# Designed miniproteins, single chains, continued (5), part 27

Each design is a single chain, and the fold is of that chain. pLDDT is the mean over its residues in the fold that is shown.

## One batch from the design tools (miniprotein)

Design m16919
Fold by ESMFold2-Fast:
Structure m16919 (fold): chain A 85 residues (1-85)
Amino acid sequence: SREAAGRAAVKHGAEGNPQLAADGMTQATGVSFSPDAGAGAGEAIRSVKQAAADALYDGLTAGNGFEPMSAAGRKAVEAGGYFAG
């Protein structure tokens, strides 16, 4: 499912697996993500720890994934913009 793909993508990004993160984000959002851009996002998420990955996933899944999200969720999704290449 899109929700499962989004959670897996955020987790893979936090773990430093940019290819799996890019693929999962593409499935979750329908937007093309590149693994090269994802490497930077994964590093940033790892350096700020699991909280950022959880916030990104919560933002993506708010109200079926794309309804209004918290400020923290919005910032996490914006940080995930590094995946867009």
Scores: mean pLDDT 54

Design m16920
Fold by ESMFold2-Fast:
Structure m16920 (fold): chain A 60 residues (1-60)
Amino acid sequence: MKASKEEIIEIVKKYDPDGSLEDNEEFRKAAVELQRLTGLPVDGELNEEVKKIIEEAYKA
């Protein structure tokens, strides 16, 4: 994976400090950054691929 788990976690915490993963305007910005960082299509949606990336980053 080209992106580090630390970078992914920092992006999520920056826009969603509670880690609720709510579909709000701030988290859409996080989704865009995550999609760019991981090479996914940039649409700003919290889709299954983005959720999987977040889950893997939060696993040890």
Scores: mean pLDDT 69

Design m16921
Fold by ESMFold2-Fast:
Structure m16921 (fold): chain A 55 residues (1-55)
Amino acid sequence: SEPSEERLRANAEATRAAREAYDETMEKYGPDAEGQKLAEQAATEAARRALEEVR
């Protein structure tokens, strides 16, 4: 168990950002197939941004 504070923070922020983006996109576009694809894309982008931001 390595207590990398920055890594733990980055993972937490990425996870939260991804969930928020997913939820927000689903609320906007609806929970259909297209909405799900958009939500997955938004979640992936949010996670990536959060990881870059913490760095």
Scores: mean pLDDT 76

Design m16922
Fold by ESMFold2-Fast:
Structure m16922 (fold): chain A 92 residues (1-92)
Amino acid sequence: SEELLKKIEEEVEKAVEEFKEKLEKDPELSWEKVVKELKEQLKELLEKAEKEGNEELKKKAEEYLKKLEEDPEKGLLEILRDIGLQFLLEQL
């Protein structure tokens, strides 16, 4: 359902904004903390995508998780740019 996919995308946008706010409030922001938080968020998105049958979201979450597992620092930079959290690159 197109409406279901749109609602899942809206939930993803809200999750991204909450992730952003949480990191902005962390006085000890570091690559390790950002990677850990992002991995947890991506795992939740993967579970949500599998339950809702959102194949695009599932593939994107799997790609990002794999990128972070293989090269955490490099993967983080690409993911932050892709999801529009480029401001975090200036704070790290």
Scores: mean pLDDT 71

Design m16923
Fold by ESMFold2-Fast:
Structure m16923 (fold): chain A 61 residues (1-61)
Amino acid sequence: RRARVAAVVDEVLAGLAAGRPEPPFSLPTLLEVLRARAEAAGLDPADVLAELVRRGEAGEL
């Protein structure tokens, strides 16, 4: 489960990196993308958000 959550976060971040030439990235857009990807993978969006926050705090983004 943890590995699947990490994979979803990796996919979302890779997609955002490829599509982010602009300075700000909207937090509501990020949350919507994370929710949709988590739902498609059969995961709780809260678990995916927690992994994203953990990586940010650890400087792993």
Scores: mean pLDDT 66

Design m16924
Fold by ESMFold2-Fast:
Structure m16924 (fold): chain A 93 residues (1-93)
Amino acid sequence: SGVNLDVLRAAARLAEEGYSPEQIREGLLHANERLAGRTVDGVSLFRGERDIEAAVRAVEEGDLSALELPMTPTQAAIAEALYEAARAYLEES
């Protein structure tokens, strides 16, 4: 399945900050729980475990070519929300 660009961008930012693939997975799963039921421009901020696993795998493999594609403002906002929630969790653990 294709990787979700908003999850991939959030995962890539966490990797740039030095978080391991395992830490990124845990952070994004917690972000997913915190953002459940929230929307931006009618788009759900919830991402399934499969989307998170695909993004973490892409980061682990260094396959970030999908991030060369233009991202919509909505996708960018969702990526930022996921990143911020994941980082908050990782700072507390």
Scores: mean pLDDT 82

Design m16925
Fold by ESMFold2-Fast:
Structure m16925 (fold): chain A 89 residues (1-89)
Amino acid sequence: DPKVTPEAIKKLLETWEKERKNIDWSKMTEEERVFLEIVELVKQGKYDEALKLARDYIERKLAEGRVTPEGAEKMLKEIEKFIEDLKKL
């Protein structure tokens, strides 16, 4: 399985925002479900819950060795920026 990277996370978030209406939760990977839930929480104004979910997910991937500590920090910052951009919509 490919390692999770900040660029991959950003690309996934952008893709899901465009294709959100066509997403079937039953066919999604765990990563896809987590990021879709983040988007939905942000759309509901639940920003603290969205950030908590993102942190919990990144912490799990760090513990699994699928991301470096530096990569985890960059991933969180990219998600935080994406959330800020969604707030402006």
Scores: mean pLDDT 69

Design m16926
Fold by ESMFold2-Fast:
Structure m16926 (fold): chain A 94 residues (1-94)
Amino acid sequence: SIAEEIRERLRRAQLLLKQAEEQLAALKKQPESPLVQQAIKAYEEAIEHYRKAIALYEKALAGDLSAIPAAEEEEAKGLEKLTQGTKLEAEYQK
């Protein structure tokens, strides 16, 4: 059902939000550098987008299916920022 698809997307967004929050917390313990600051900003932006995606998927589950396109857009933006953060963190660790 469409509700099962939305629940799966919601679960995925919640998992990626937790991952971004854990990576941000770990990175904040590192020595300050321009790459660390950029990675922190990317993870903070990823967290904001995933929180918006989660709220929109919850709205869709409550019956507002018009929220789905916006939820998918926020989820995609969250993934883009999470990917940016992980690349910057990998560059810092070289």
Scores: mean pLDDT 89

Design m16927
Fold by ESMFold2-Fast:
Structure m16927 (fold): chain A 75 residues (1-75)
Amino acid sequence: MDDQKKLEELREAIEEGIEKLNANKDRIDEKTYNLRLEILKKSLEIIEEGIREGVPFEEVLERIKKAHKEIVEKA
């Protein structure tokens, strides 16, 4: 099933999140900034791959959740 529109909307939300994070870079500590940026960039990468491969929206969300957990556990 073509979930592409939902994935494109999610991509736009993550891109806006990165822009807002960058706009507030001087108001947050470097460790928190780097962690949040890594999570958002990895989420964007997973979404772009999901769009390219035609992955269902719910499966993309599950992949993002797993990647988020792995990044937090390594920090």
Scores: mean pLDDT 81

Design m16928
Fold by ESMFold2-Fast:
Structure m16928 (fold): chain A 82 residues (1-82)
Amino acid sequence: SSQQQLRQQLQQQRQAELQARLAELQRAIDAGAPLSPVDIAEARLFVRRGLLTPEQRERVASLPPPTPAAYAAAAIRLASLS
């Protein structure tokens, strides 16, 4: 049905956006680039999902813990994880 096809297309698009965001954060972490509190919160959400390497997980764990406000902003940016 057209409704099932539309749902599949939206799921595919959200999956691609999630993977692109994950790849950007992984590159930033690996490069030692400065991360905003919201970026750190996003990275920690990816850690909870097991999507980062052990080395990336340790680097993120060494960064300052995000505030609840930063986590809320990260969750809005990563709606597919909320």
Scores: mean pLDDT 80

Design m16929
Fold by ESMFold2-Fast:
Structure m16929 (fold): chain A 66 residues (1-66)
Amino acid sequence: SVREEVEREVEMLATALRLALNKDDAGLQQFLDDVRANEDPATVEEAEAFVEAALRIQKRLDEKEK
């Protein structure tokens, strides 16, 4: 269902945010590699966009701590 698809997207975004905020570069690479191996191109594009958004948030937090 659409709801199950949205819940999966939320889980992907939450995972990307957690990994980026922890500065877990290896974890982010593994996450993207896993999505690329197991999901369709549209889901891969969404996951890549979530990682980019998460990294932007992480950068803003780093700038505020300086």
Scores: mean pLDDT 82

Design m16930
Fold by ESMFold2-Fast:
Structure m16930 (fold): chain A 69 residues (1-69)
Amino acid sequence: MTEQQLRDAIREVVDKTGLTEDQAAEAVLMAVELLKTKSREEIIDELVRRLGLTREQAEYVVDIVEKYL
């Protein structure tokens, strides 16, 4: 993922979920890292558990990150 793609993904997460830019950035970076080794469902569970996202917010994060990879 390029730096521009990362910025675009963070912006889209903010727009779709209502998370702050800092929360969205943390969620996107975590999802990018985990997508190398984890399944979609495992990533959603990690975002919910570690960052306190709702399942719906976590699903948006994964969908958006996968689109930019």
Scores: mean pLDDT 86

Design m16931
Fold by ESMFold2-Fast:
Structure m16931 (fold): chain A 68 residues (1-68)
Amino acid sequence: SLERLEAIEKVKEEHKDKETTDELVEKYAQMLVDLGFSEETARREAERLKEEGRGDLMAADLYAYETS
């Protein structure tokens, strides 16, 4: 829905300039495990996004997944 897309975009914007927390990294990795990735691969991917400063994408993806 439009409302869901607006909520996802808001989460992304709210995290754009925020430091990526360890809690967000852990939740994102758990999401990837739930989607079928190994724990090792999920953790590596989450840490990669943190290193790239893409906590905004992690937060947006996690929100979209949790609200599906």
Scores: mean pLDDT 83

Design m16932
Fold by ESMFold2-Fast:
Structure m16932 (fold): chain A 91 residues (1-91)
Amino acid sequence: KLDEELDKLGKELEEIALDPSKFTLEQMEELILRIFEVLLERSKLSNPEDKELNLEETKAIVFDAIEKLKSLSEEEKERLKKLVEEKLKEV
C-alpha cells in the first residue's frame, strides 16, 4: 500500500513538472510534505533500528525531488526545503 501511495504521489509530482501553472505553491508544499511522510513511514518499516540514517536518506530524496521542479524559483525551492527541515525537527 505504501509503494502504491508513493507511485501515486510520484505521478502527481510529474504532473506539476509538466504544467506547474495549474498548481499553487501551497499545493506543491502539501505534496512534498506528503511524499516526505510516506517515505519516512516506508523507511521505518524497512529499517526500524536506524532512525537517523532513514531521516537523512528521506531528506536527500525529498530535496532531490524539489530540485527537479525546475519551474520553481530558487526562493520557492528554499521555502519547500525549510518546510521539510521543520518537519524533520518534529520527528
Scores: mean pLDDT 73

Design m16933
Fold by ESMFold2-Fast:
Structure m16933 (fold): chain A 61 residues (1-61)
Amino acid sequence: QRYLCVTASEVSTNSTVTIGNVECEIVEIDKRLVLCTPKSPVSSTSTVKVGNQLCEYYREV
């Protein structure tokens, strides 16, 4: 399942994306938008972190 994250500032292409303790595969980065797929199941209460930024995330489907 894919997640769309919106950050407060532009994201570096070298940034790491995590949802809680789960690393995400980066599908696409466009300015402040990050589309990613978690490598393992994630909790609905987990925080999403892109580099040093917390992001608001949305389930794509």
Scores: mean pLDDT 72

Design m16934
Fold by ESMFold2-Fast:
Structure m16934 (fold): chain A 81 residues (1-81)
Amino acid sequence: MAKEVEEKLGKSVYVEDVGAEPGKVSAAMLLAALEGKDVFVGTGVPDEKRKEAKEATEEERAKGIDVTFNEKDKTIVTVLK
């Protein structure tokens, strides 16, 4: 997944499986930012956790983070600067 996303976006990517615990997305994104990655991708969000993932995405947007929940791929994508 990470290599495919890097090839498509042309940016360095940090990938984390957040499916079991979508709430840990914030911590994973902060770790990716500290490592100097351009993009964070959280994968494996199951259908029953989509609402929680969307709420987590909205919370991070309120903090000024450019984050999007992709319902098609069930992923959370954040642009880090």
Scores: mean pLDDT 67

Design m16935
Fold by ESMFold2-Fast:
Structure m16935 (fold): chain A 68 residues (1-68)
Amino acid sequence: GSTDFAREVRQLMRNREPVTEEQAERLAERMSLPKEIGRKMAEKGFTPSETHRVLSDIQQGRLKPEDL
């Protein structure tokens, strides 16, 4: 329905909004990573979804915090 379509569009648009410093720091803490990493993600204008992916890669050792 139109409601489902509007919801999908809002989610897509929201995923393109930059994460705030506080949101990024909370995501980093939730993943047992330093807050400073989250702060750097916010400074780069990453979305919450992109921030979560990058933090997951760092946690798994696929990315170094310095390579941000």
Scores: mean pLDDT 71

Design m16936
Fold by ESMFold2-Fast:
Structure m16936 (fold): chain A 62 residues (1-62)
Amino acid sequence: MTAEELKKLYEETEKIGRQKAEEAFKDNPEKGRELQKQIDEEVERLRNAYGAAERYEKLKKK
């Protein structure tokens, strides 16, 4: 996956996930917080992958 693809993925995951967590939070705050935490963790994982891909692309360029 390219850096651009990873960036789009974490941005989409954050947007869609936040919406889903907000809906869950209105029905059950505990479930909403748990879902939000899972989404935050997934987004952080994707952001780390994006950062690594960006550094790799810069190093490849030399």
Scores: mean pLDDT 79

Design m16937
Fold by ESMFold2-Fast:
Parts: sequence; C-alpha cells; structure tokens
Structure m16937 (fold): chain A 94 residues (1-94)
Amino acid sequence: SAEELLEEARRRAEEVVADPSPETLRRAALWFVEQALRNRDNPELETLFIAMAAEFQELLRLSETLDAEALRARTREVAEILFRRIDELAAKLA
C-alpha cells in the first residue's frame, strides 16, 4: 500500500542518516529508483521517489569531496526536507 511504502521510505532515509556512507547512499538511491518505476501509476509517489533518489545520488557525489562531519551535517539537512515531504504526502493520502 502507499502507506506502507511511505513508512519504508522513511526507514530508508533514517538508515542513511544513521550511516551516511557511500554504500548506504547508493543502496537508498537504487531503492527509490526501483520504487518510482514500480509506482508509475501513482504520480505523487513516483514524483516523491524520483526526488528522493536524486537527493541521495547528490549526497553520494558529495561524499567524494566532503569530510565525514560535513557529509553527516548535509545528510541531516537533506533528510529533514525529505521527512517533511513524506509526512505531507502521507497526510494527503490519509
């Protein structure tokens, strides 16, 4: 269901915040790309998942130039925005 997908999306973003490693970022980005493709019939979910994938891909690129502390700070900022978007969509679908 859309609710279960948004709960999983939140868990995936929380995993990235806990460990903003290139491996975790790549895994999250791939998961969101896959979910966007599977949910093409729901434009709001597709749009959110494409946006989340793009943000984690950007963080993965930044992981090559930022130190660990700066990457953690940037990851938290991005995740806060993404959590708000998840919550807004969840409220709209409820």
Scores: mean pLDDT 88

Design m16938
Fold by ESMFold2-Fast:
Structure m16938 (fold): chain A 62 residues (1-62)
Amino acid sequence: DAASFQLLAASFGKTMTPAAARLLARLTADVADEADRVAQVRKLAAAAGETVTEALVRELVA
């Protein structure tokens, strides 16, 4: 869910906006495996500056 993605981004030293977290949750609704969700957030964190934005989620995940 969105809150879990924001906490996970924080563990990588990044801030995820609520809009980005909600979009990521929607795009990964069928992803049950925790490792796959962690991999998506790690990918976004690696590409982000300070903040993981909704636009970045659209670019890399959608």
Scores: mean pLDDT 79

Design m16939
Fold by ESMFold2-Fast:
Structure m16939 (fold): chain A 86 residues (1-86)
Amino acid sequence: SLAEIQREIEEEKPKWEEEKEKFIENSPVPREAAERYVELVEKAIEAILNKDEAAYKEQLKELLRLVAEVKGAPEAEVQRNLEAIE
């Protein structure tokens, strides 16, 4: 159930905080990009738990923009990928 998933997230939260910091520290991308990636993933999970489809889609679009920026993808390619989500 959703309540069970929420409870498991709260129980695992301290371990997740430690693990995400290690991910950021050991990431091959710039620290700011790694931190932003973690932030957007956490917000997407929160949107799913809140059943907020609009918020989930916005976080997904921001993740695509961040990945494209890190890879140096052209803006036109980013726009095509964003349109595919809707």
Scores: mean pLDDT 73

Design m16940
Fold by ESMFold2-Fast:
Structure m16940 (fold): chain A 71 residues (1-71)
Amino acid sequence: SMSRREEVLESLKKTYEWIKKNFKKFSEEEKKKLLEQAEGGKKMAKELGDEESVKVLEEIIEFIKKELEEE
């Protein structure tokens, strides 16, 4: 049985793959909203000491920022 931390980490990894696949289909507003959500998630993961989730969220944030700068 998966722990809550394992479930969160797996969900974040799936979210990252989904974001990479679908990012170009989103509006600029939706892209910025995803960035805000990822930054909020990183803050919460840090407060919980969930280092693995922090790393995935940092990758998501970096991906979104890079893509926004190239548009």
Scores: mean pLDDT 82

Design m16941
Fold by ESMFold2-Fast:
Structure m16941 (fold): chain A 67 residues (1-67)
Amino acid sequence: SDEELRRYYERVLRLYAQGKLEVGDEVPVLLSLGFSEEELSRFFSKEQIEKARGKKAPEELVELVRA
């Protein structure tokens, strides 16, 4: 849902502020959590999604956002 995606996005922003995530990690992490590119396009531009696709999300980072 859009609310669930927004909750994870807020978590990503918080990890950003803590230096635990870098620019371009957000989309790969959210994809690893089960969100599609179509769902992400409601909150991220196509440019942001394409920029992030070059980065692999490590399991540690996915668990940090999910936990």
Scores: mean pLDDT 70

Design m16942
Fold by ESMFold2-Fast:
Structure m16942 (fold): chain A 76 residues (1-76)
Amino acid sequence: SHLEQARADLEKAREAVAAGNVDEAEKYYQRFLDHARRAAESGDVEGALALVPEAWEVKQDIARARGETPPPAPLL
């Protein structure tokens, strides 16, 4: 499913940024975004939203690794 693919890609992005592989982390993060969007479009909005906190943490870690200001956490 798109939700399972989103979770797998987000996990790989987290592993990659932790290992210092920033380009690989960004690649998996983009794949995560595509699959999460497709999951939400197919009706799994709740499952996709449940990934948002971890996704923002990974995005902040990628930004820090690039020497950029991290984006703010999402507000509900």
Scores: mean pLDDT 80

Design m16943
Fold by ESMFold2-Fast:
Structure m16943 (fold): chain A 71 residues (1-71)
Amino acid sequence: MEERLRTYREIIRLSREERDEEALELLERAWGARGKTEAEREEALARALEELVPAIAEERARREGKPLPAP
């Protein structure tokens, strides 16, 4: 998960630098969407986002100093 978040941040960075082609290639490589049909690729990207959304929310909560969950 941590590595997936790091990859996601790298993709965002590349996109901000107008290197969208490299960002897309990195995304496809990390989530294995390369060479799929357009529909399969779209579904794979949707799954990647669904996987990252909870992790991003957890990271944001941790950064905001929210209390740790009870054991």
Scores: mean pLDDT 63

Design m16944
Fold by ESMFold2-Fast:
Structure m16944 (fold): chain A 98 residues (1-98)
Amino acid sequence: TEELVERAIETLERIAEELERAREPGNTVAEGAVLSLREAARKLREAKERGDVEAAIRVLEEAAETLRRAAELDPSTREVAERGAEELEKLLEELKEA
């Protein structure tokens, strides 16, 4: 379970970096998603320190939703956002079954 949360933190940080790299200056949708993912990674670290699996699940659900919304609104980073959402959704399934 802790290993899954750590993988989720690493995944959030990687997706944020990929979105930041793919976006053009002034893309507020992608910028908002990047900030949300970094905040989610911070919250996941706090949940991990407390052993709060339910909090970790909620944070990942919100992060996946943020990426799905970003993909709908911004065609230019859609591929990165959709792949990221799929990765987070897979981690959510694994974490719920743990």
Scores: mean pLDDT 85

Design m16945
Fold by ESMFold2-Fast:
Structure m16945 (fold): chain A 86 residues (1-86)
Amino acid sequence: SKEANRGVVEAAKAVMNGDIEKSLAAARQGMGPEAEAALREGIENAKKGDPVGAVKHGRRMAEAAGANDISRTAAAIGLGELALKQ
């Protein structure tokens, strides 16, 4: 849905900016507990310097939210960027 797409992109942008609390709030409000869990896993992998794991869980977040391919790509980029910034 458009709402899921927007929520995923918002969470991705927040993660890229290092705003973890904002990213998790976006997941809680519109994407549900499975998407939030995937986002938390992605953030943990990113903080450990694992961009592959971060990207994988970013995609899982978007998939759980029912987001389109463009939003899924944004999630992957956001979490990958966070991992590379560590």
Scores: mean pLDDT 80

Design m16946
Fold by ESMFold2-Fast:
Structure m16946 (fold): chain A 102 residues (1-102)
Amino acid sequence: MVRVEVGVEPKTAKVGEKITARALVINEGEQPAVARLRILNEKGEVIAESEPVRVAPGEQAVITLEFTPKEEDIGTYTAVAEAETLDGKERARASATFKVEK
């Protein structure tokens, strides 16, 4: 089994405040998994993306993305973490929504 959790801090940020998105990926299976963390805007466009992270059987990994919004970045965002085993048989997804305000 591969499991993913995602959190964003703060859940509401002001322009110029650093937002940190973190994904915890836990691989309790027998196959290696590859995981990514992305930040999507309201249009579903990817504004930030991590490098792919390989998580071996029995291991866990933390993936972190940081985002400091500008005035043009006011809006609602979703942090999405996805993991898939290399054999394609297992997939996990988690998401967390956050906001940018003035």
Scores: mean pLDDT 87

Design m16947
Fold by ESMFold2-Fast:
Structure m16947 (fold): chain A 69 residues (1-69)
Amino acid sequence: MDPAVAARDAAIEAARLPEIVELAEEAKKAGDVAKLTGAKISLVGLEIAAEWAGDEALAARARELLKEL
């Protein structure tokens, strides 16, 4: 994988982090298992993209959020 492509993908995913967090919080409050699962999948993808880009701060944030879910 091209490091520049990985970095760009991680930046796009990072821009979506607030939406993913809101989705996860809404899903937890509503008891919506399908939405919660979707949020977890998005966070796993973000963690992987951040790892490939070398963005430790973003990867750590995604991992912390996953542990809360």
Scores: mean pLDDT 74

Design m16948
Fold by ESMFold2-Fast:
Structure m16948 (fold): chain A 60 residues (1-60)
Amino acid sequence: MSKGEFSARIAEAGRDLTEPGFRGDTALVLQRVMAEFGFPGPVDGVIDKGTWDFLTSLLG
């Protein structure tokens, strides 16, 4: 698999995992839970790259 193919698949998976249904109230709840574990970003109901990177670090 090429780097481009891998990047495209990660982008598709990211879109599925960050569907509009995972924003707003659901994203706020997730960000609040992450803040209890030291998440330094804003609790604004938007799952951005920084929020996603922190979530990934919690999962291992």
Scores: mean pLDDT 60

Design m16949
Fold by ESMFold2-Fast:
Structure m16949 (fold): chain A 81 residues (1-81)
Amino acid sequence: SSMDELAALEAEAKALLLEALSIPNLPEDYRKQLLELLARLSAAMRRVRADPSDAAAMAEVRKLLGEIRELVARAKELLGV
């Protein structure tokens, strides 16, 4: 179900945030981008919770989580972690 998928995506987002917060000396521009993406992700997740049949909102959640995943990976690569 969309709600089961949302729960899994929320768990992944939390894990990625904790991973990002564990990176020492994360540059301010990466931190700013991460916070902007997390705010957009939170808004998209609220739309899915309000209407679990909203395929566009769920697609936006998947897209934003992918962007967060890529940002965290780039930050780790940049910092040699």
Scores: mean pLDDT 85

Design m16950
Fold by ESMFold2-Fast:
Structure m16950 (fold): chain A 88 residues (1-88)
Amino acid sequence: DDDVLAFASALAGAVVDPERYDELIEKARAFADRTAAKHPSVADEIRALADGMIEAAKEAVKNPEKRDEYLARIAELAGRMVRLVRAA
């Protein structure tokens, strides 16, 4: 069970299914909070990355023409979060 991958998956789902946006963003925040709680030494950095990923998801919904670019950004930030928690 990888909360970082679950978080990224929920955000990708929110982007491709706007009817589920609020539900999936709520789930994403819960996954991010669990990840931060497991790694208190880097919790602020985890939350900053999570906020950036949520912002990218919001922008993907606003700009469907750039959706793939924002999904790639979410994947990039998720990779940074995975590396951060492994180093902590």
Scores: mean pLDDT 80

Design m16951
Fold by ESMFold2-Fast:
Structure m16951 (fold): chain A 72 residues (1-72)
Amino acid sequence: MDTYTAAAVGIAEGKEADKEVELEILRAILGGVPPGVEAAAESATPEQRERLRRRQQELLERVEERIKKIEE
């Protein structure tokens, strides 16, 4: 699981944090792919890699939505 990305999204979704700190975390995720995702995919089957990639994409979409909500 993408623990780093999931943790940051969790902060955005429900945990209390300064808006500035939250935005910095979310922007950092949008700026790059967490190393954990790539490491987990090293020995994965093609099906597992596609599932992992899709999960990461879904998390990135949630991060983008959260940024829009904060910037509103």
Scores: mean pLDDT 55

Design m16952
Fold by ESMFold2-Fast:
Structure m16952 (fold): chain A 61 residues (1-61)
Amino acid sequence: SEEELVEKAKKLAEELVEKIKAGKATPEEIQRMEDELVRLYLQLSEESQKEFAKYVKELLA
């Protein structure tokens, strides 16, 4: 469902941000996670994309 895609994208974004902040992610791992995140984002509706973008902005604050 759309809600499942949004939640999956949010969880992946959280994991990516945490790994980067912890300094534990390899460049290859970061690239793979970014690619998957972009793939998920492009599957979202315009409204869900806006919700996700707002969520990511809060994570990076």
Scores: mean pLDDT 83

Design m16953
Fold by ESMFold2-Fast:
Structure m16953 (fold): chain A 81 residues (1-81)
Amino acid sequence: DIKVSATASPNPARKGETVKVTVTASEAGTYTASAEGKTSTSTSNVIGLQMTTVGDVTITVTVTSSKGTATDKVTVKVVEP
């Protein structure tokens, strides 16, 4: 069983800014971050996602490893620039 947590910065973010999602997981693997219909996959635990919609945006993070998968969510408040 693997554990995952995610943080996003900046939060709050401005519309059009790229938010850095940092994933902390008990097992290394492939990291996927999804928000606003966009999906980014990386072997790095830091993933960039551009915020395009004002309001509360939920980023779903999934870690896939040889030990299994784990998912966490982080909400970013997106404001007008």
Scores: mean pLDDT 81

Design m16954
Fold by ESMFold2-Fast:
Structure m16954 (fold): chain A 61 residues (1-61)
Amino acid sequence: SAEEETVRLGLLLERQLALKNGDEELAAVFDAAIERLEAGASAAEVLAYVHREMAALQAKR
């Protein structure tokens, strides 16, 4: 779907930014999100996953 394609593109761009910044933990979150999307998770489920994982990373700071 167009929504899934938009989410996939967004995840790829965010992953590249995380890698350029040396943020390996954040890059791994986006890698896992992309794998979930490819495994058939909905765009909403994948975005919820990213939100939870980013919140967990922020809690460490």
Scores: mean pLDDT 85

Design m16955
Fold by ESMFold2-Fast:
Structure m16955 (fold): chain A 84 residues (1-84)
Amino acid sequence: MSPEMREVEELIQEASFAIMGASVAKLAGDNQAALQYYQQAVEYLERALALARRSGLPQSLIDGIERAIAELRKEIAELQKQLA
């Protein structure tokens, strides 16, 4: 309910839209576009993480964002190997 919580929620929502874009790109066979969308999602989540930490938001939220970033980075690394 704080302004900082709303900004974190908005950044997480933007990351979710980017992940949806990656899914659509993969369905279309466009792995390069999927990679770009996952990279955008990580950027939004890293911004959300920095804000959550700086604002003293709940540790459960911080842990959730960290896990989401780790999972997306794993998918990015796998796609990069497939595109190399």
Scores: mean pLDDT 89

